# Designs tried in a protein design run: designed miniproteins, single chains. Part 38

Each design is a single chain, and the fold is of that chain. pLDDT is the mean over its residues in the fold that is shown.

## One batch from the design tools (miniprotein)

Design m1380
Fold by ESMFold2-Fast:
Structure m1380 (fold): chain A 80 residues (1-80)
Amino acid sequence: HMSKEELDVEIELTLVAMEVELARLAYKRGIKIPKEWIDKLIERAKEVQERAEKLGMEDSVKLAKEYIETLEKIRKEQEK
Protein backbone atom coordinates (compact mmCIF):
# COMPACT_ATOMS: atom_id res chain seq x y z
CA HIS A 1 0.00 0.00 0.00
CA MET A 2 1.17 3.57 -0.73
CA SER A 3 2.94 5.43 2.10
CA LYS A 4 1.71 8.85 3.24
CA GLU A 5 4.82 10.45 1.69
CA GLU A 6 4.17 8.72 -1.64
CA LEU A 7 0.49 9.71 -1.48
CA ASP A 8 1.44 13.36 -0.82
CA VAL A 9 3.69 13.30 -3.92
CA GLU A 10 0.93 11.73 -6.06
CA ILE A 11 -1.61 14.33 -4.90
CA GLU A 12 0.75 17.25 -5.56
CA LEU A 13 1.72 15.79 -8.96
CA THR A 14 -1.99 15.51 -9.84
CA LEU A 15 -2.56 19.16 -8.86
CA VAL A 16 0.44 20.19 -10.99
CA ALA A 17 -0.94 18.12 -13.90
CA MET A 18 -4.28 19.94 -13.68
CA GLU A 19 -2.60 23.37 -13.72
CA VAL A 20 -0.34 22.31 -16.64
CA GLU A 21 -3.47 21.36 -18.60
CA LEU A 22 -5.03 24.72 -17.70
CA ALA A 23 -1.88 26.45 -19.02
CA ARG A 24 -1.98 24.40 -22.27
CA LEU A 25 -5.66 25.25 -22.83
CA ALA A 26 -5.11 28.96 -22.13
CA TYR A 27 -2.10 29.03 -24.50
CA LYS A 28 -4.11 27.23 -27.23
CA ARG A 29 -6.87 29.87 -26.87
CA GLY A 30 -4.33 32.70 -27.30
CA ILE A 31 -4.55 33.79 -23.66
CA LYS A 32 -1.18 35.07 -22.41
CA ILE A 33 -0.33 33.38 -19.11
CA PRO A 34 1.53 35.59 -16.60
CA LYS A 35 5.23 34.65 -16.38
CA GLU A 36 5.06 34.64 -12.56
CA TRP A 37 2.25 32.03 -12.66
CA ILE A 38 4.23 29.72 -14.98
CA ASP A 39 7.44 30.24 -12.96
CA LYS A 40 5.70 29.29 -9.69
CA LEU A 41 4.20 26.17 -11.28
CA ILE A 42 7.63 25.14 -12.65
CA GLU A 43 9.06 25.57 -9.14
CA ARG A 44 6.31 23.35 -7.65
CA ALA A 45 6.85 20.72 -10.36
CA LYS A 46 10.60 20.71 -9.59
CA GLU A 47 9.91 20.24 -5.86
CA VAL A 48 7.60 17.30 -6.68
CA GLN A 49 10.31 15.83 -8.95
CA GLU A 50 12.90 16.07 -6.13
CA ARG A 51 10.57 14.42 -3.60
CA ALA A 52 9.66 11.66 -6.09
CA GLU A 53 13.38 11.03 -6.78
CA LYS A 54 14.11 10.63 -3.05
CA LEU A 55 11.24 8.11 -2.76
CA GLY A 56 12.26 6.13 -5.87
CA MET A 57 8.99 6.94 -7.66
CA GLU A 58 10.39 6.64 -11.22
CA ASP A 59 7.06 7.09 -13.07
CA SER A 60 6.27 10.24 -11.04
CA VAL A 61 9.77 11.62 -11.73
CA LYS A 62 9.20 11.09 -15.48
CA LEU A 63 5.78 12.81 -15.37
CA ALA A 64 7.14 15.78 -13.39
CA LYS A 65 9.95 16.21 -15.95
CA GLU A 66 7.42 16.13 -18.82
CA TYR A 67 5.28 18.79 -17.07
CA ILE A 68 8.34 21.01 -16.53
CA GLU A 69 9.30 20.66 -20.23
CA THR A 70 5.74 21.53 -21.32
CA LEU A 71 5.64 24.64 -19.10
CA GLU A 72 9.09 25.79 -20.27
CA LYS A 73 7.99 25.44 -23.93
CA ILE A 74 4.82 27.49 -23.30
CA ARG A 75 6.85 30.16 -21.46
CA LYS A 76 9.39 30.32 -24.34
CA GLU A 77 6.68 30.46 -27.04
CA GLN A 78 4.91 33.36 -25.28
CA GLU A 79 8.23 35.33 -25.28
CA LYS A 80 8.52 35.22 -29.11
Scores: mean pLDDT 86

Design m1381
Fold by ESMFold2-Fast:
Structure m1381 (fold): chain A 88 residues (1-88)
Amino acid sequence: SEEELKELYRKAGEAINADDYEKAVQYLEQILKHPEAKKDASVYLRLAEAYYRLGDLDKAIEYFKKALEIDPNNPVIRNFLKELEKEK
């Protein structure tokens, strides 16, 4: 349902804010079971961040590329890339 999907987005965001990346992955993967969420670049970007923090670099790269495929001009993706460039 739409209410279940909204609750999953809320829980995923809370898990990321709490640095609980294992729970974040679980909620984000549940979100991707909904067809409407499969075109949301932010879900893949959050999965990329979570897997990177968990040390799964291959999964992080996979999901980061998926986010870029969906919306290469998205301001959120652009801001994420700018923050990564600052860490060099």
Scores: mean pLDDT 81

Design m1382
Fold by ESMFold2-Fast:
Formats: sequence, C-alpha cells, structure tokens
Structure m1382 (fold): chain A 62 residues (1-62)
Amino acid sequence: QIAELEAQAEALERQAEVAKEGADLSPESMRPGLEELYEKLKAQADALRAQAEALRRAAEEA
C-alpha cells in the first residue's frame, strides 16, 4: 500500500512535468489550462506522499 502510493505520486509528478513542458511549448491561449493541470497534478502527488507518510508512521507502531 505505501509503495503503491509512492509509485502513484511519482507517476503524477512525471505527468506534471509533461504538462509544464507542454505549457512552455504551447500557444498562449492553451498555456493557462496546462499550468492549472500542472498545479493539480502536483497537489495530488503531495497528498499521496502525505498519506504514505502517515501510513508509514502508523505501521512503525506495530
């Protein structure tokens, strides 16, 4: 479970990087949407990492 959350967070971080690169290469009209996608993907990755940390601490009390 913890390893799965970390793997999902890593995948979202990679997707965020692709979105950011796409924003830099895209016309100005498309850029805000890709920047918003980058922010959302980063927030989701951070949330998954926080969940993994919480579960890791709980497991250490076993």
Scores: mean pLDDT 78

Design m1383
Fold by ESMFold2-Fast:
Structure m1383 (fold): chain A 95 residues (1-95)
Amino acid sequence: MEPSEVEKIEREIWRLAREFARAGLDDEAVRRAARERGLSEEEIEVIREYAELIRRSEALAAAGRVPSREEAEEMGRRLREIEERMRELARERAE
């Protein structure tokens, strides 16, 4: 395995996801920017899901609300699923 190759792809996906989440971009703007950077539709969908989680977290913080145990567990589970999907896509791209 080439860890540096997989790591590079994974870091780029995370960077784009954080950038688009903070920018408050719509799905079409995210998709266009990701396509320009050579990402697949599957990678774009993972970025969109991560951006949605970040926006949800920021909305709770802005409202001064602490997530319930159920909300925190749901968000944590979704984050793990997204992280696993990103790693799989990075591996497929490196191959």
Scores: mean pLDDT 71

Design m1384
Fold by ESMFold2-Fast:
Structure m1384 (fold): chain A 55 residues (1-55)
Amino acid sequence: SDIKREILRGFLRIAKGSSEFIAERMRENGSDEKVIREVEEEARRLAEELAELEA
């Protein structure tokens, strides 16, 4: 249903934004580059899932 898709989009937008924000803060704080890359990869995956729902 459209409602379920809309809710999922909302959750994915929040999750993507949170992951991007965390990665940015970690980079600013000099955190481990390997961990930063893992968080950035998760943000990319969430962005792809969101794009698929908007197709």
Scores: mean pLDDT 83

Design m1385
Fold by ESMFold2-Fast:
Structure m1385 (fold): chain A 62 residues (1-62)
Amino acid sequence: SDELADQAYQESIEAHNALEEGDLEKALAHFKKALELAKEAGNDLGTKAAEEAVKELEKIME
């Protein structure tokens, strides 16, 4: 679904903006949203990218 893929991409953009601001909690929330939307869209590459970002941020925020 193109709409879900577009929404996942938008969430990933907002996550990266939050990272640039140093707001790790906000970035994590947006990456988790992007992950869920990518899964619903059936986007395997987007799902992997968002899952890796979530894991890395959770490790840092321990």
Scores: mean pLDDT 84

Design m1386
Fold by ESMFold2-Fast:
Structure m1386 (fold): chain A 101 residues (1-101)
Amino acid sequence: SAVDEAVRALQEGYRALEKGDYDKAIELFEKAVELADKAGNPRLKAQAYLLLGRAYMKRGDYEKAIEYFKKAIEIMEKVDPNSPLYQEAKKLLEEAEKKLK
């Protein structure tokens, strides 16, 4: 299913992120966003945006990180504002904004 493909892309992206391959992680998380969107799964799309933001944080691209954390927040505000994912995205947004890039 498109959901299974999105989950696989997130898993592969997370492994790339752990290995310090931030460019590969970004590519895989962008693929996960597209697949989650095609699957009509907003929670999975928000998770992909949060991980994409984290990959940009690791690369030092704080403006891009802020953009993606805001996208994750926008989705989760409508879906489940009490979720751990929503709280994590808000915390990471604050951290990215403090980097002044």
Scores: mean pLDDT 89

Design m1387
Fold by ESMFold2-Fast:
Structure m1387 (fold): chain A 80 residues (1-80)
Amino acid sequence: MSPEQRELLLLGWFLDRVMERMSPEERARLVALLRAGGKENRQQAVDLLKAELERFTAEGLISEEERDTVVAYLDSLLAS
């Protein structure tokens, strides 16, 4: 499996776990931020996802290296 495929699988797994752990209201907010578009809404969505990512890392659900991989991807979304 290519490194890019592994990164996408890690991102997909992380997003699935985050969505599974979120309340319906929290999921609706994240989806609304992503659908609304614009840099400010993307920043808010990324900040929310980074907060969950730090929690996953602190709980030992992902490694620090996996966290850094997801952070780099999220930062690339803000650069777009």
Scores: mean pLDDT 75

Design m1388
Fold by ESMFold2-Fast:
Structure m1388 (fold): chain A 69 residues (1-69)
Amino acid sequence: MGLEEIKEKVKRVFELLDEVPDASSEEVARAVGFIIRAVGYAVDGDYEKALEALEEGIEWLEELKKEKE
C-alpha cells in the first residue's frame, strides 16, 4: 500500500508544520522539499525511497519543534 503510506506521511509533515507556527520561510521550504523529493521517487515507482524521504522530513520537523519550544 505505497500510496496510502505516502499520503499518511505527507499528512504527518503538515501536522508537524502546524505544530511549529514560528517556523521560518526557509524551514517551511525545507519541509516542502522533503515532500517534493518523495513525490519524485513515487512518480518513478520507488515508494521505499519516497517513504524514506518523508521519514527524514518528519524526524527533522520533530527536532525543529523541540528547538522552538
Scores: mean pLDDT 80

Design m1389
Fold by ESMFold2-Fast:
Structure m1389 (fold): chain A 61 residues (1-61)
Amino acid sequence: SYAVQALMRFGGLDEALARELVELVEAGRYEEAIELLMKRAGLSREKAESVLQGIEVFLSM
């Protein structure tokens, strides 16, 4: 997936995490996506929300 590749390249995320994030965002499960980023990528809530907004913009292209 293009979104998975972009998250790995620009977000510095591993493939498994990038795939899970795309699946959660496409399913509208935003709270779970934020929690996944905070727990597995060690991001703050604010940073996780910023990443999520980037994914949403990318998926709407």
Scores: mean pLDDT 77

Design m1392
Fold by ESMFold2-Fast:
Structure m1392 (fold): chain A 60 residues (1-60)
Amino acid sequence: SPKEELLKIVDKMAERLKAEGREEEADFYRDLFKTAIDNATDEQIEAMLETLRKQLEEAE
């Protein structure tokens, strides 16, 4: 589902923060986006997914 795919992207980005030595920020980032996703509309989830996919592609 879009929600599950978005959570996977968030986890990957959090892992990158941990690799940079920013473990507290990684945990905060995960909690923030998890809460945002849980409270988001379907349209907002789709918009977030497209935005994060684009950012992930540019980060590679």
Scores: mean pLDDT 77

Design m1393
Fold by ESMFold2-Fast:
Structure m1393 (fold): chain A 62 residues (1-62)
Amino acid sequence: MEEEVEKVKELVREALSLAETDPKRATDLIREAKALAEKSGDEEAIEEVRKGALEVQEILNA
């Protein structure tokens, strides 16, 4: 569970770093993070994806 949470955080971080330069890849990374979080069933991982998806969306709309 903790290893999966760390992977989710890394995917979200990568997505945020790419949101301005490669929005499609950023969105794909968020989808991967969401799938991993849902598979883990970890509430912290799920919440990280929810926050990350909102942040990516805000960057894309700026």
Scores: mean pLDDT 80

Design m1394
Fold by ESMFold2-Fast:
Structure m1394 (fold): chain A 68 residues (1-68)
Amino acid sequence: SMEREIALAMLEMVRGVAIATGDEETAALIDKLIELIREDLEKAKEYAEKEIDPEEHPVVYKAVEEIF
């Protein structure tokens, strides 16, 4: 859907910032999230809830939540 593509674009933006700032942890986590979003949206959300601290990465967390 269009909303899913927008969420993926948001994740790519945050990933780009993480790479630019040397945040390897965030970049790796977003790579995994993008893969999961393309394969299984429910798993992507569960992965974000388990691996992404919403206090540290609120934009990433919200992007995954908004794809449904």
Scores: mean pLDDT 77

Design m1395
Fold by ESMFold2-Fast:
Structure m1395 (fold): chain A 78 residues (1-78)
Amino acid sequence: AEEHIEEGREAEKRGDYEEAVRHYQRAAGLYVGQEDYDGAIEALRRAAKLAREAGDEELAARLDYAVGQLEHLRQEAE
């Protein structure tokens, strides 16, 4: 998970938003598999922000929806 966060940040520094979003989405999936919903939420929020900045409103909306679902799961897991 951390490896993909770091790769996402490096892609973001290069201006490669598509690669950055993919790395953050992969990190989120790994965090969910570890039941680390806070890590997954953070990764998807970064991806949604980049999608919005790139003008991909549809992708940003889907990522925001996924964040909301994970926030709900985090609360229900207790």
Scores: mean pLDDT 79

Design m1396
Fold by ESMFold2-Fast:
Structure m1396 (fold): chain A 75 residues (1-75)
Amino acid sequence: NAEELLERGKEAEKNKDFAQAGDLYDKAGELYEKQKRWELAAEAYFKASSMYLKAGDTKKAAEAIQKSQAAREKA
């Protein structure tokens, strides 16, 4: 579920596996979107973008921030 993915993302972030943390937060955002939990989806995507930036993946970071902004507009 989305909450489990957020917890796994936090663990990956603590271990400085930023690419994995970004992927986990991004997947959590997708699940929150399917549940129409827009504020939680926006927060998860924002965390994903921050993790992707730390991993040096500027393209995935840009995609995640766009998804965060789109979800926030629906909240």
Scores: mean pLDDT 88

Design m1397
Fold by ESMFold2-Fast:
Structure m1397 (fold): chain A 78 residues (1-78)
Amino acid sequence: SMAALEEEYQRLLDELVAHGSPAQLAEARALHAEMVARVRALAADPSVSDAQLLAAVKAMLEDLIRRLRALLAAEAAE
């Protein structure tokens, strides 16, 4: 569900704030900005339905979660 994805995203952000490097926080900020830009572009497209927009937001949030997990794993790997 969207709520479960939002909860996982917030958990990963909290982990990054607590244990992440400044470089990891900068990358997370850049990834978030990229997602926001993509959402705005889709929302501005009159050919995109509300259902398509919601599906795209969910997919982008899932991708962002995967990328944040990768950043945390890279730090743990030395």
Scores: mean pLDDT 81

Design m1398
Fold by ESMFold2-Fast:
Structure m1398 (fold): chain A 47 residues (1-47)
Amino acid sequence: MEELKKRGERVSKLLDEIRKNRGKDPAKVAELQAELRKLAEEDVKSL
């Protein structure tokens, strides 16, 4: 199922985007962090 792989890639992408947006757009970082936490928690339980 490619959904599981895409989930992992999404988490990695969110981490990278948070790093890139730190100090540039705090509102964007906050949104990305919220999405990352949701995906990471579910992804960790799936692993």
Scores: mean pLDDT 72

Design m1399
Fold by ESMFold2-Fast:
Structure m1399 (fold): chain A 55 residues (1-55)
Amino acid sequence: MKTLTEEERKVAEALREQLASGDRPLTAEEIAKRVGVSPETVVRVAREYPGLFAP
């Protein structure tokens, strides 16, 4: 896996927490607002780095 920026790493951590919890999945906009990044960054991280939040 390649090195992430701090923003991308925070997005990946938030995605992993939501997937692991089994709770209602958050939208990209909700995760973006929580992390402080754009929704496009959330979508990009989810698509490019699935191994960072998949078990």
Scores: mean pLDDT 68

Design m1400
Fold by ESMFold2-Fast:
Structure m1400 (fold): chain A 74 residues (1-74)
Amino acid sequence: MAALRERAVAAARRELAEVEELLERARRAEEEGRLEEARKLRELAEEMRRHGLPVLQKAADALGSEELRALIAA
């Protein structure tokens, strides 16, 4: 039980951290005038969220993890 819940939380944190890093890189690219790169980074971040969010939500519900729900809600 605990191992599965902990692995799910770790996977969610990693995926959400990657999305946040992509968005941060997009903001920096936009500030530097690299508008096309910024757009591509935002599109990638949105795709990752769209793909991962339903899976994470079902995992949070199945595991009863408040930590997973909090991460998804952010």
Scores: mean pLDDT 75

Design m1401
Fold by ESMFold2-Fast:
Structure m1401 (fold): chain A 55 residues (1-55)
Amino acid sequence: SMEEKIKELGEKLIEEIREKIKQESNPVIRALGEKEIERLEENPEEAAKALLAKL
């Protein structure tokens, strides 16, 4: 279904962002990114919609 595809996309995008956060040298920005990742992981479908809206 479309909902399943959106959730899968969200999970993939979250993983890609997580890898970028691990490469961040600024500890404050990295900590903020980790908190945002935690929030996104709570609802991958909503996260995918929000991330796509910003692109």
Scores: mean pLDDT 75

Design m1402
Fold by ESMFold2-Fast:
Structure m1402 (fold): chain A 98 residues (1-98)
Amino acid sequence: EKENEEYVLESAETLKEEGKEAEAYFLLGELYRSQGKYEEAIEYYKKAIELDPNNVVAYENLGLVLRELGKIEEAKEYFEKALSIDPNNLTAKLLLKS
């Protein structure tokens, strides 16, 4: 969806201009994940985590994308990181259990 992609890219640029760079990269990760562009999604989730290392959802979604690519051990590392930030996170606990 070219028009939706253009809107999200413009929104991400606006977030960067407002100093919300971590949020911008997370938004780009979500966009590319929704399109099945998993390599791009991984790149932007990693950038979001570098700027906001407490974004539990970014670790979870990065792990999910890695699992879709068959990188099971790397996915587990990110789910463990999510759980280390939020020890009561039920989603991260569930994802590690499988």
Scores: mean pLDDT 83

Design m1403
Fold by ESMFold2-Fast:
Structure m1403 (fold): chain A 61 residues (1-61)
Amino acid sequence: MEEIEKKIKEVKKEIETLVDGYNAATARGDDATAARLVSQINEKVKELKELMDKYEAEKAA
């Protein structure tokens, strides 16, 4: 369980970094970079959800 918790924290930090990048790109009017970062954020959010689902499954064991 602790390994999954650590991965959840790491993915959350990566999402935070990507969101900061997205905000910076949007402020500059860099639509191409903003679109790429949105795609990466969505992928990391999906990864986070799957890790949380796995954590709940492990907790139920």
Scores: mean pLDDT 83

Design m1404
Fold by ESMFold2-Fast:
Structure m1404 (fold): chain A 70 residues (1-70)
Amino acid sequence: METERERILREVFGEVLGVPVEEIGLDSNFFLLGGDHVKAREIVRLARKRGIDLTVKDIVYNPTVRGLAS
């Protein structure tokens, strides 16, 4: 079952990476999808606007939607 946090993070990944949300699974790796440190900062910005507190370090150490939703 997908949580609200997981759904928002998938949408944010899709928006920043230019990938359809349907192609972003819970275990899709942010960096393998074409993410970098610049895009990680954009993920942080958009996630915070949607009520999810993240840091760039969180994305580096847990580069999946599932990891970031924990």
Scores: mean pLDDT 82

Design m1405
Fold by ESMFold2-Fast:
Structure m1405 (fold): chain A 55 residues (1-55)
Amino acid sequence: VEELVKKADEAEKAGNYKEAARYYTQAHIEAVDRGDAETAREFAKKAYEAYKKYL
């Protein structure tokens, strides 16, 4: 999960919001799989915000 968040942050800093959204979405899925509902919700928000920036 931490590696996906790091890649998402790096993509966002590079202006690649499409890749950032993809990495945040993967981090959300992994957080759901490990039962971390609070972290999963935060990653879902980050993925949505990245989508809004690339649209």
Scores: mean pLDDT 78

Design m1406
Fold by ESMFold2-Fast:
Structure m1406 (fold): chain A 56 residues (1-56)
Amino acid sequence: EEVKKYAKEAGEYALKIPEHRNDLIAKAARAVADGNLEEAKKIYEQAKKMYEEFKK
């Protein structure tokens, strides 16, 4: 369930980034569907970075 964990955290960050929310959530859902842990980690890191930039 590591894929789902990263996807969930990516989704939580994405919800706080209005402009990229839907795209990030869609990518996280695809990573879960594909069982792709590396993609889920990438989406998590991307969403986290975008949230930090948005928060500034």
Scores: mean pLDDT 75

Design m1407
Fold by ESMFold2-Fast:
Structure m1407 (fold): chain A 58 residues (1-58)
Amino acid sequence: SKLEEAIKKAQEIVLNTDDEDEVAKKIQELFKEYEITDDDDIDEVVKAAVEAREKKLK
């Protein structure tokens, strides 16, 4: 599904780059590309990305 692909791509973005601005830009582009407009879906993608980033920073 689009949501599952967006989650995977968001996690990939945060794991593959250390530049916070680049991460934010790519995730914004991801939301537009996969048409993630539902608040629940946005929260799910953001939560997955945050968790992946926290794991990377530890």
Scores: mean pLDDT 78

Design m1408
Fold by ESMFold2-Fast:
Structure m1408 (fold): chain A 71 residues (1-71)
Amino acid sequence: SEEKKKELEAEILIALGHMYAGIGDIILRNTGNKEEAAELYRKAAELYKSSGTEEGKELAEEYLKKAKELE
């Protein structure tokens, strides 16, 4: 069904967001590169927002805040 496709697409977008957020955390922890970590968090936030879910909206706001705090 179309509902199941949208649910799957949202899950994939959230998973991709988690991937970028996780890479940002790794970069920040291992290199201290705030600029690169902030860029990865912004990419994660865009993917979370694109999921169209309430969870994705909350995660997008969280990771945009994290990116801003690194500036």
Scores: mean pLDDT 89

Design m1409
Fold by ESMFold2-Fast:
Structure m1409 (fold): chain A 70 residues (1-70)
Amino acid sequence: DEIEGLREQARQLLEEARKAIEAGDVKTALEHLQKARELVRQLEKAGDTRGAAEFQAEIDRLLEELGEKL
């Protein structure tokens, strides 16, 4: 399932972004969040609007947390 593959990759990138934020690695966190955002666009194109919205909300939360640490 193409959509499930995209969701799994997005989950992995968000987990890597969380670890980078916890480690204080701002550059790596931003790179992973940018890649996750590309996967959100692919999910939207594939018709998974709900999954895309959930992942985008998590990206936004992580970006806000990262901004508070800067």
Scores: mean pLDDT 84

Design m1410
Fold by ESMFold2-Fast:
Structure m1410 (fold): chain A 92 residues (1-92)
Amino acid sequence: GKEKLEELIERLNELIRKLEEKAGDNLEVLIQIGVAALELGMAILFLKKGDEEAALEFLERAAEKLIEAAKLLGDEELKKEAEELLKEIKSL
């Protein structure tokens, strides 16, 4: 329910922070992180409106962008973290 979606939002925000720290000035990576942050913001807005289905769709999109960011960085640990988050989102 809503509590699980709030947990996933917090975990995606933590992953965004970790990726931003490693991105430095890499514009291609920063673009993927920026799009993920926008999609996460949309998930939060829809969750506040009680639209859990729309929130899940935007969480899925955010996780996919963070997988791409981690791939561009060559960070296998952060990539696995993003892939696990996507798997959990898709299981709901």
Scores: mean pLDDT 90

Design m1411
Fold by ESMFold2-Fast:
Structure m1411 (fold): chain A 60 residues (1-60)
Amino acid sequence: HMPEPKSPAAKALADQVIKFAEENGLSKEEALRIARGAASTLSPEEQEQVLKYVEYKLNE
């Protein structure tokens, strides 16, 4: 079951990170590093949502 972000901002950021990782052939670790950096502008709860969703999508 997918841990989808409830925040629109968190979901948009997570979707962008996932697409960027896929387009550039990035590893899960690299994608998570990018997500952590980008999500630092969001609230702590939104940061958690972004990281969980990105990890889930890249692990399937």
Scores: mean pLDDT 79

Design m1412
Fold by ESMFold2-Fast:
Structure m1412 (fold): chain A 66 residues (1-66)
Amino acid sequence: SLEDAEIALKLVREKGLSMEAVEEFSKLTGWSLEEAGRVLAATWLVLQQDPNATPEQVAEAIEKML
């Protein structure tokens, strides 16, 4: 969802692609650690290509990778 994409962007920007970010995202969204890890990895990849990526762009990337 767009809300999940916003949370993922915030966590990756603040903590990078780290286990701490994955655990926090899992707790905030109710997703499994595996699913949370995939979402944050997709978010991190989007940010590597465009540091100013929007939540909408991240949400689209998540849908394609999951």
Scores: mean pLDDT 83

Design m1413
Fold by ESMFold2-Fast:
Structure m1413 (fold): chain A 75 residues (1-75)
Amino acid sequence: SLVERLREIAMAPIRLARGEITQEQAEELRALLPELEAEYAALDPAEQARLEAEARAAEAALLAEVAELKAAEAA
């Protein structure tokens, strides 16, 4: 789904910090963002609201994981 693809891109910093992907691969994933954002903008407003609520639930957890990994790496 669109949300799953956006989540995969959002996971790129976490995966990079874990050494699961290269900086090059992370940038390739980021390069997909404008296309996915355009696809999202073309959706019905009701569907956008549903996806946004779903993404918001995941966002806090991802940000917390990124902060934790960054702190561990910097220590």
Scores: mean pLDDT 74

Design m1414
Fold by ESMFold2-Fast:
Structure m1414 (fold): chain A 97 residues (1-97)
Amino acid sequence: PAPVEGLEIEIEDENGAVLRIRIDAEGKVSIEITGGEPSEKIKAIIELAKEAEAAKVDNTDRVGAFLEGIRLVREGASLEEALARFRALRAAYDAAA
């Protein structure tokens, strides 16, 4: 898998809250919230980002797993479903390497 030199994700919710997630080359995650009160979806994405930091999302496959988790939350999946999908994809990518 290719290394990620840094990734910034910006997510705006229906309440006008803007979540910025930055992932550095070492997989360290920084989270910033501006705008309005964060929705339950934004709060779930924040918890997913903390799991991604613990997992060291420092390559393209792990970034892909994290982005799929975010997609599920944005489409109305629970935090539990998003975490399960992230963990499953990460395990599959690690097994395929």
Scores: mean pLDDT 75

Design m1415
Fold by ESMFold2-Fast:
Structure m1415 (fold): chain A 72 residues (1-72)
Amino acid sequence: MPPKQVYSTRVTPPDRDLDPAQREQLERRRRQGELMAKAGVDAMKDMEKQGKSFDEISVAVLQAVDDVRARL
C-alpha cells in the first residue's frame, strides 16, 4: 500500500490559513534573497583575492547586490 504517513519535506510547513498568494510571495522573496546573496558572495570572494579592505569589500558587495536587484 502507499505510505499513509507523510512527513513534511518542504522548507517550511504551511499554516492552516495560508493563501496561495502568500506562498508565492514567500517563494519570490526567497528567490530574490538567494540571487542577491550569491552576487554578494561572488563579489566578496573576488575582492578577497585582491586583498582589499573590508570597506572596499562591503562597497563591492552592495554594488553587486544592487545590480542584481535592478535586474529583478
Scores: mean pLDDT 70

Design m1416
Fold by ESMFold2-Fast:
Order: sequence, then C-alpha cells, then structure tokens
Structure m1416 (fold): chain A 55 residues (1-55)
Amino acid sequence: ARERAEEMVRRAEAGESVPEARELSDEGQKILLEVRFGLLSREEAVERLAEELER
C-alpha cells in the first residue's frame, strides 16, 4: 500500500494525471487534490493515502 501511495502522490505533486485516483475513496481523492495544490506535504499525503488504500 505505501509504495503505491508514494507513486500516486509523486505523480499528483508533479501535476500529472493519476487515473487510479477514481478507484480511491473520497478521502483518498481529496488527499491527492490537496498535495497537488501544495496544501499537504508529500510525507503526510503518503501516510494518509496508504491508510486509505488499506481501507
């Protein structure tokens, strides 16, 4: 889960498309949106997204 979260967060931070985001919960999608706009650090986004991916 963490490795996948790191990859998704990296792409979102770079402003790239993350097609897997639509498979995430609303919270997971919000995390990627927040990191894209610089409202959440990469480290915090990875931790939160990894939790969401574990459900």
Scores: mean pLDDT 76

Design m1417
Fold by ESMFold2-Fast:
Structure m1417 (fold): chain A 58 residues (1-58)
Amino acid sequence: LTEAQVRDFAERMGEGEVLELRRLSDTEFEVVMRVDGRVYRVTITAEGAVTAVRVEEL
């Protein structure tokens, strides 16, 4: 997946604003999102398609 595809997925999934997006590895991306005034760290694992999502409030 491209960073643009990961960003689109995160925005659609969380219905929020993406503040930051980083590639952690070939299969892992970190997205910092604001949803309803709260900030979350979302870790997305993807191998051609999204396989796992982990969410933590910051």
Scores: mean pLDDT 75

Design m1418
Fold by ESMFold2-Fast:
Structure m1418 (fold): chain A 106 residues (1-106)
Amino acid sequence: MAAEEAAKAAEEGTREGGEEGGWSTGRGAAEGALKGASKNGPVDATAAAVSAAGGGMGGAIYARRGDLEKGAEEAGNGARSAALAGGEDGGKGTAEGAKKGGEEGK
């Protein structure tokens, strides 16, 4: 399921990239959610992007404080919520964006 893929990508990116990983996965997930949600139905795109960005921010903050596990959980929860809010295409975009952000934040 796209929500689980998005969550795992954000968790992995935050654990491996720390603060930068959290920021990059959150940004990627938010961008992916906006792109995907724009293809298919009513505008939950903003809510999806806010969830992804908020989770990524929380992830980055916790990682900066040295709590990578908590950071990964925050980033993952935000990405999962974003994927669920974005619908089918929004969820796919969120997962792809989180993976791309994770690679860039390494």
Scores: mean pLDDT 77

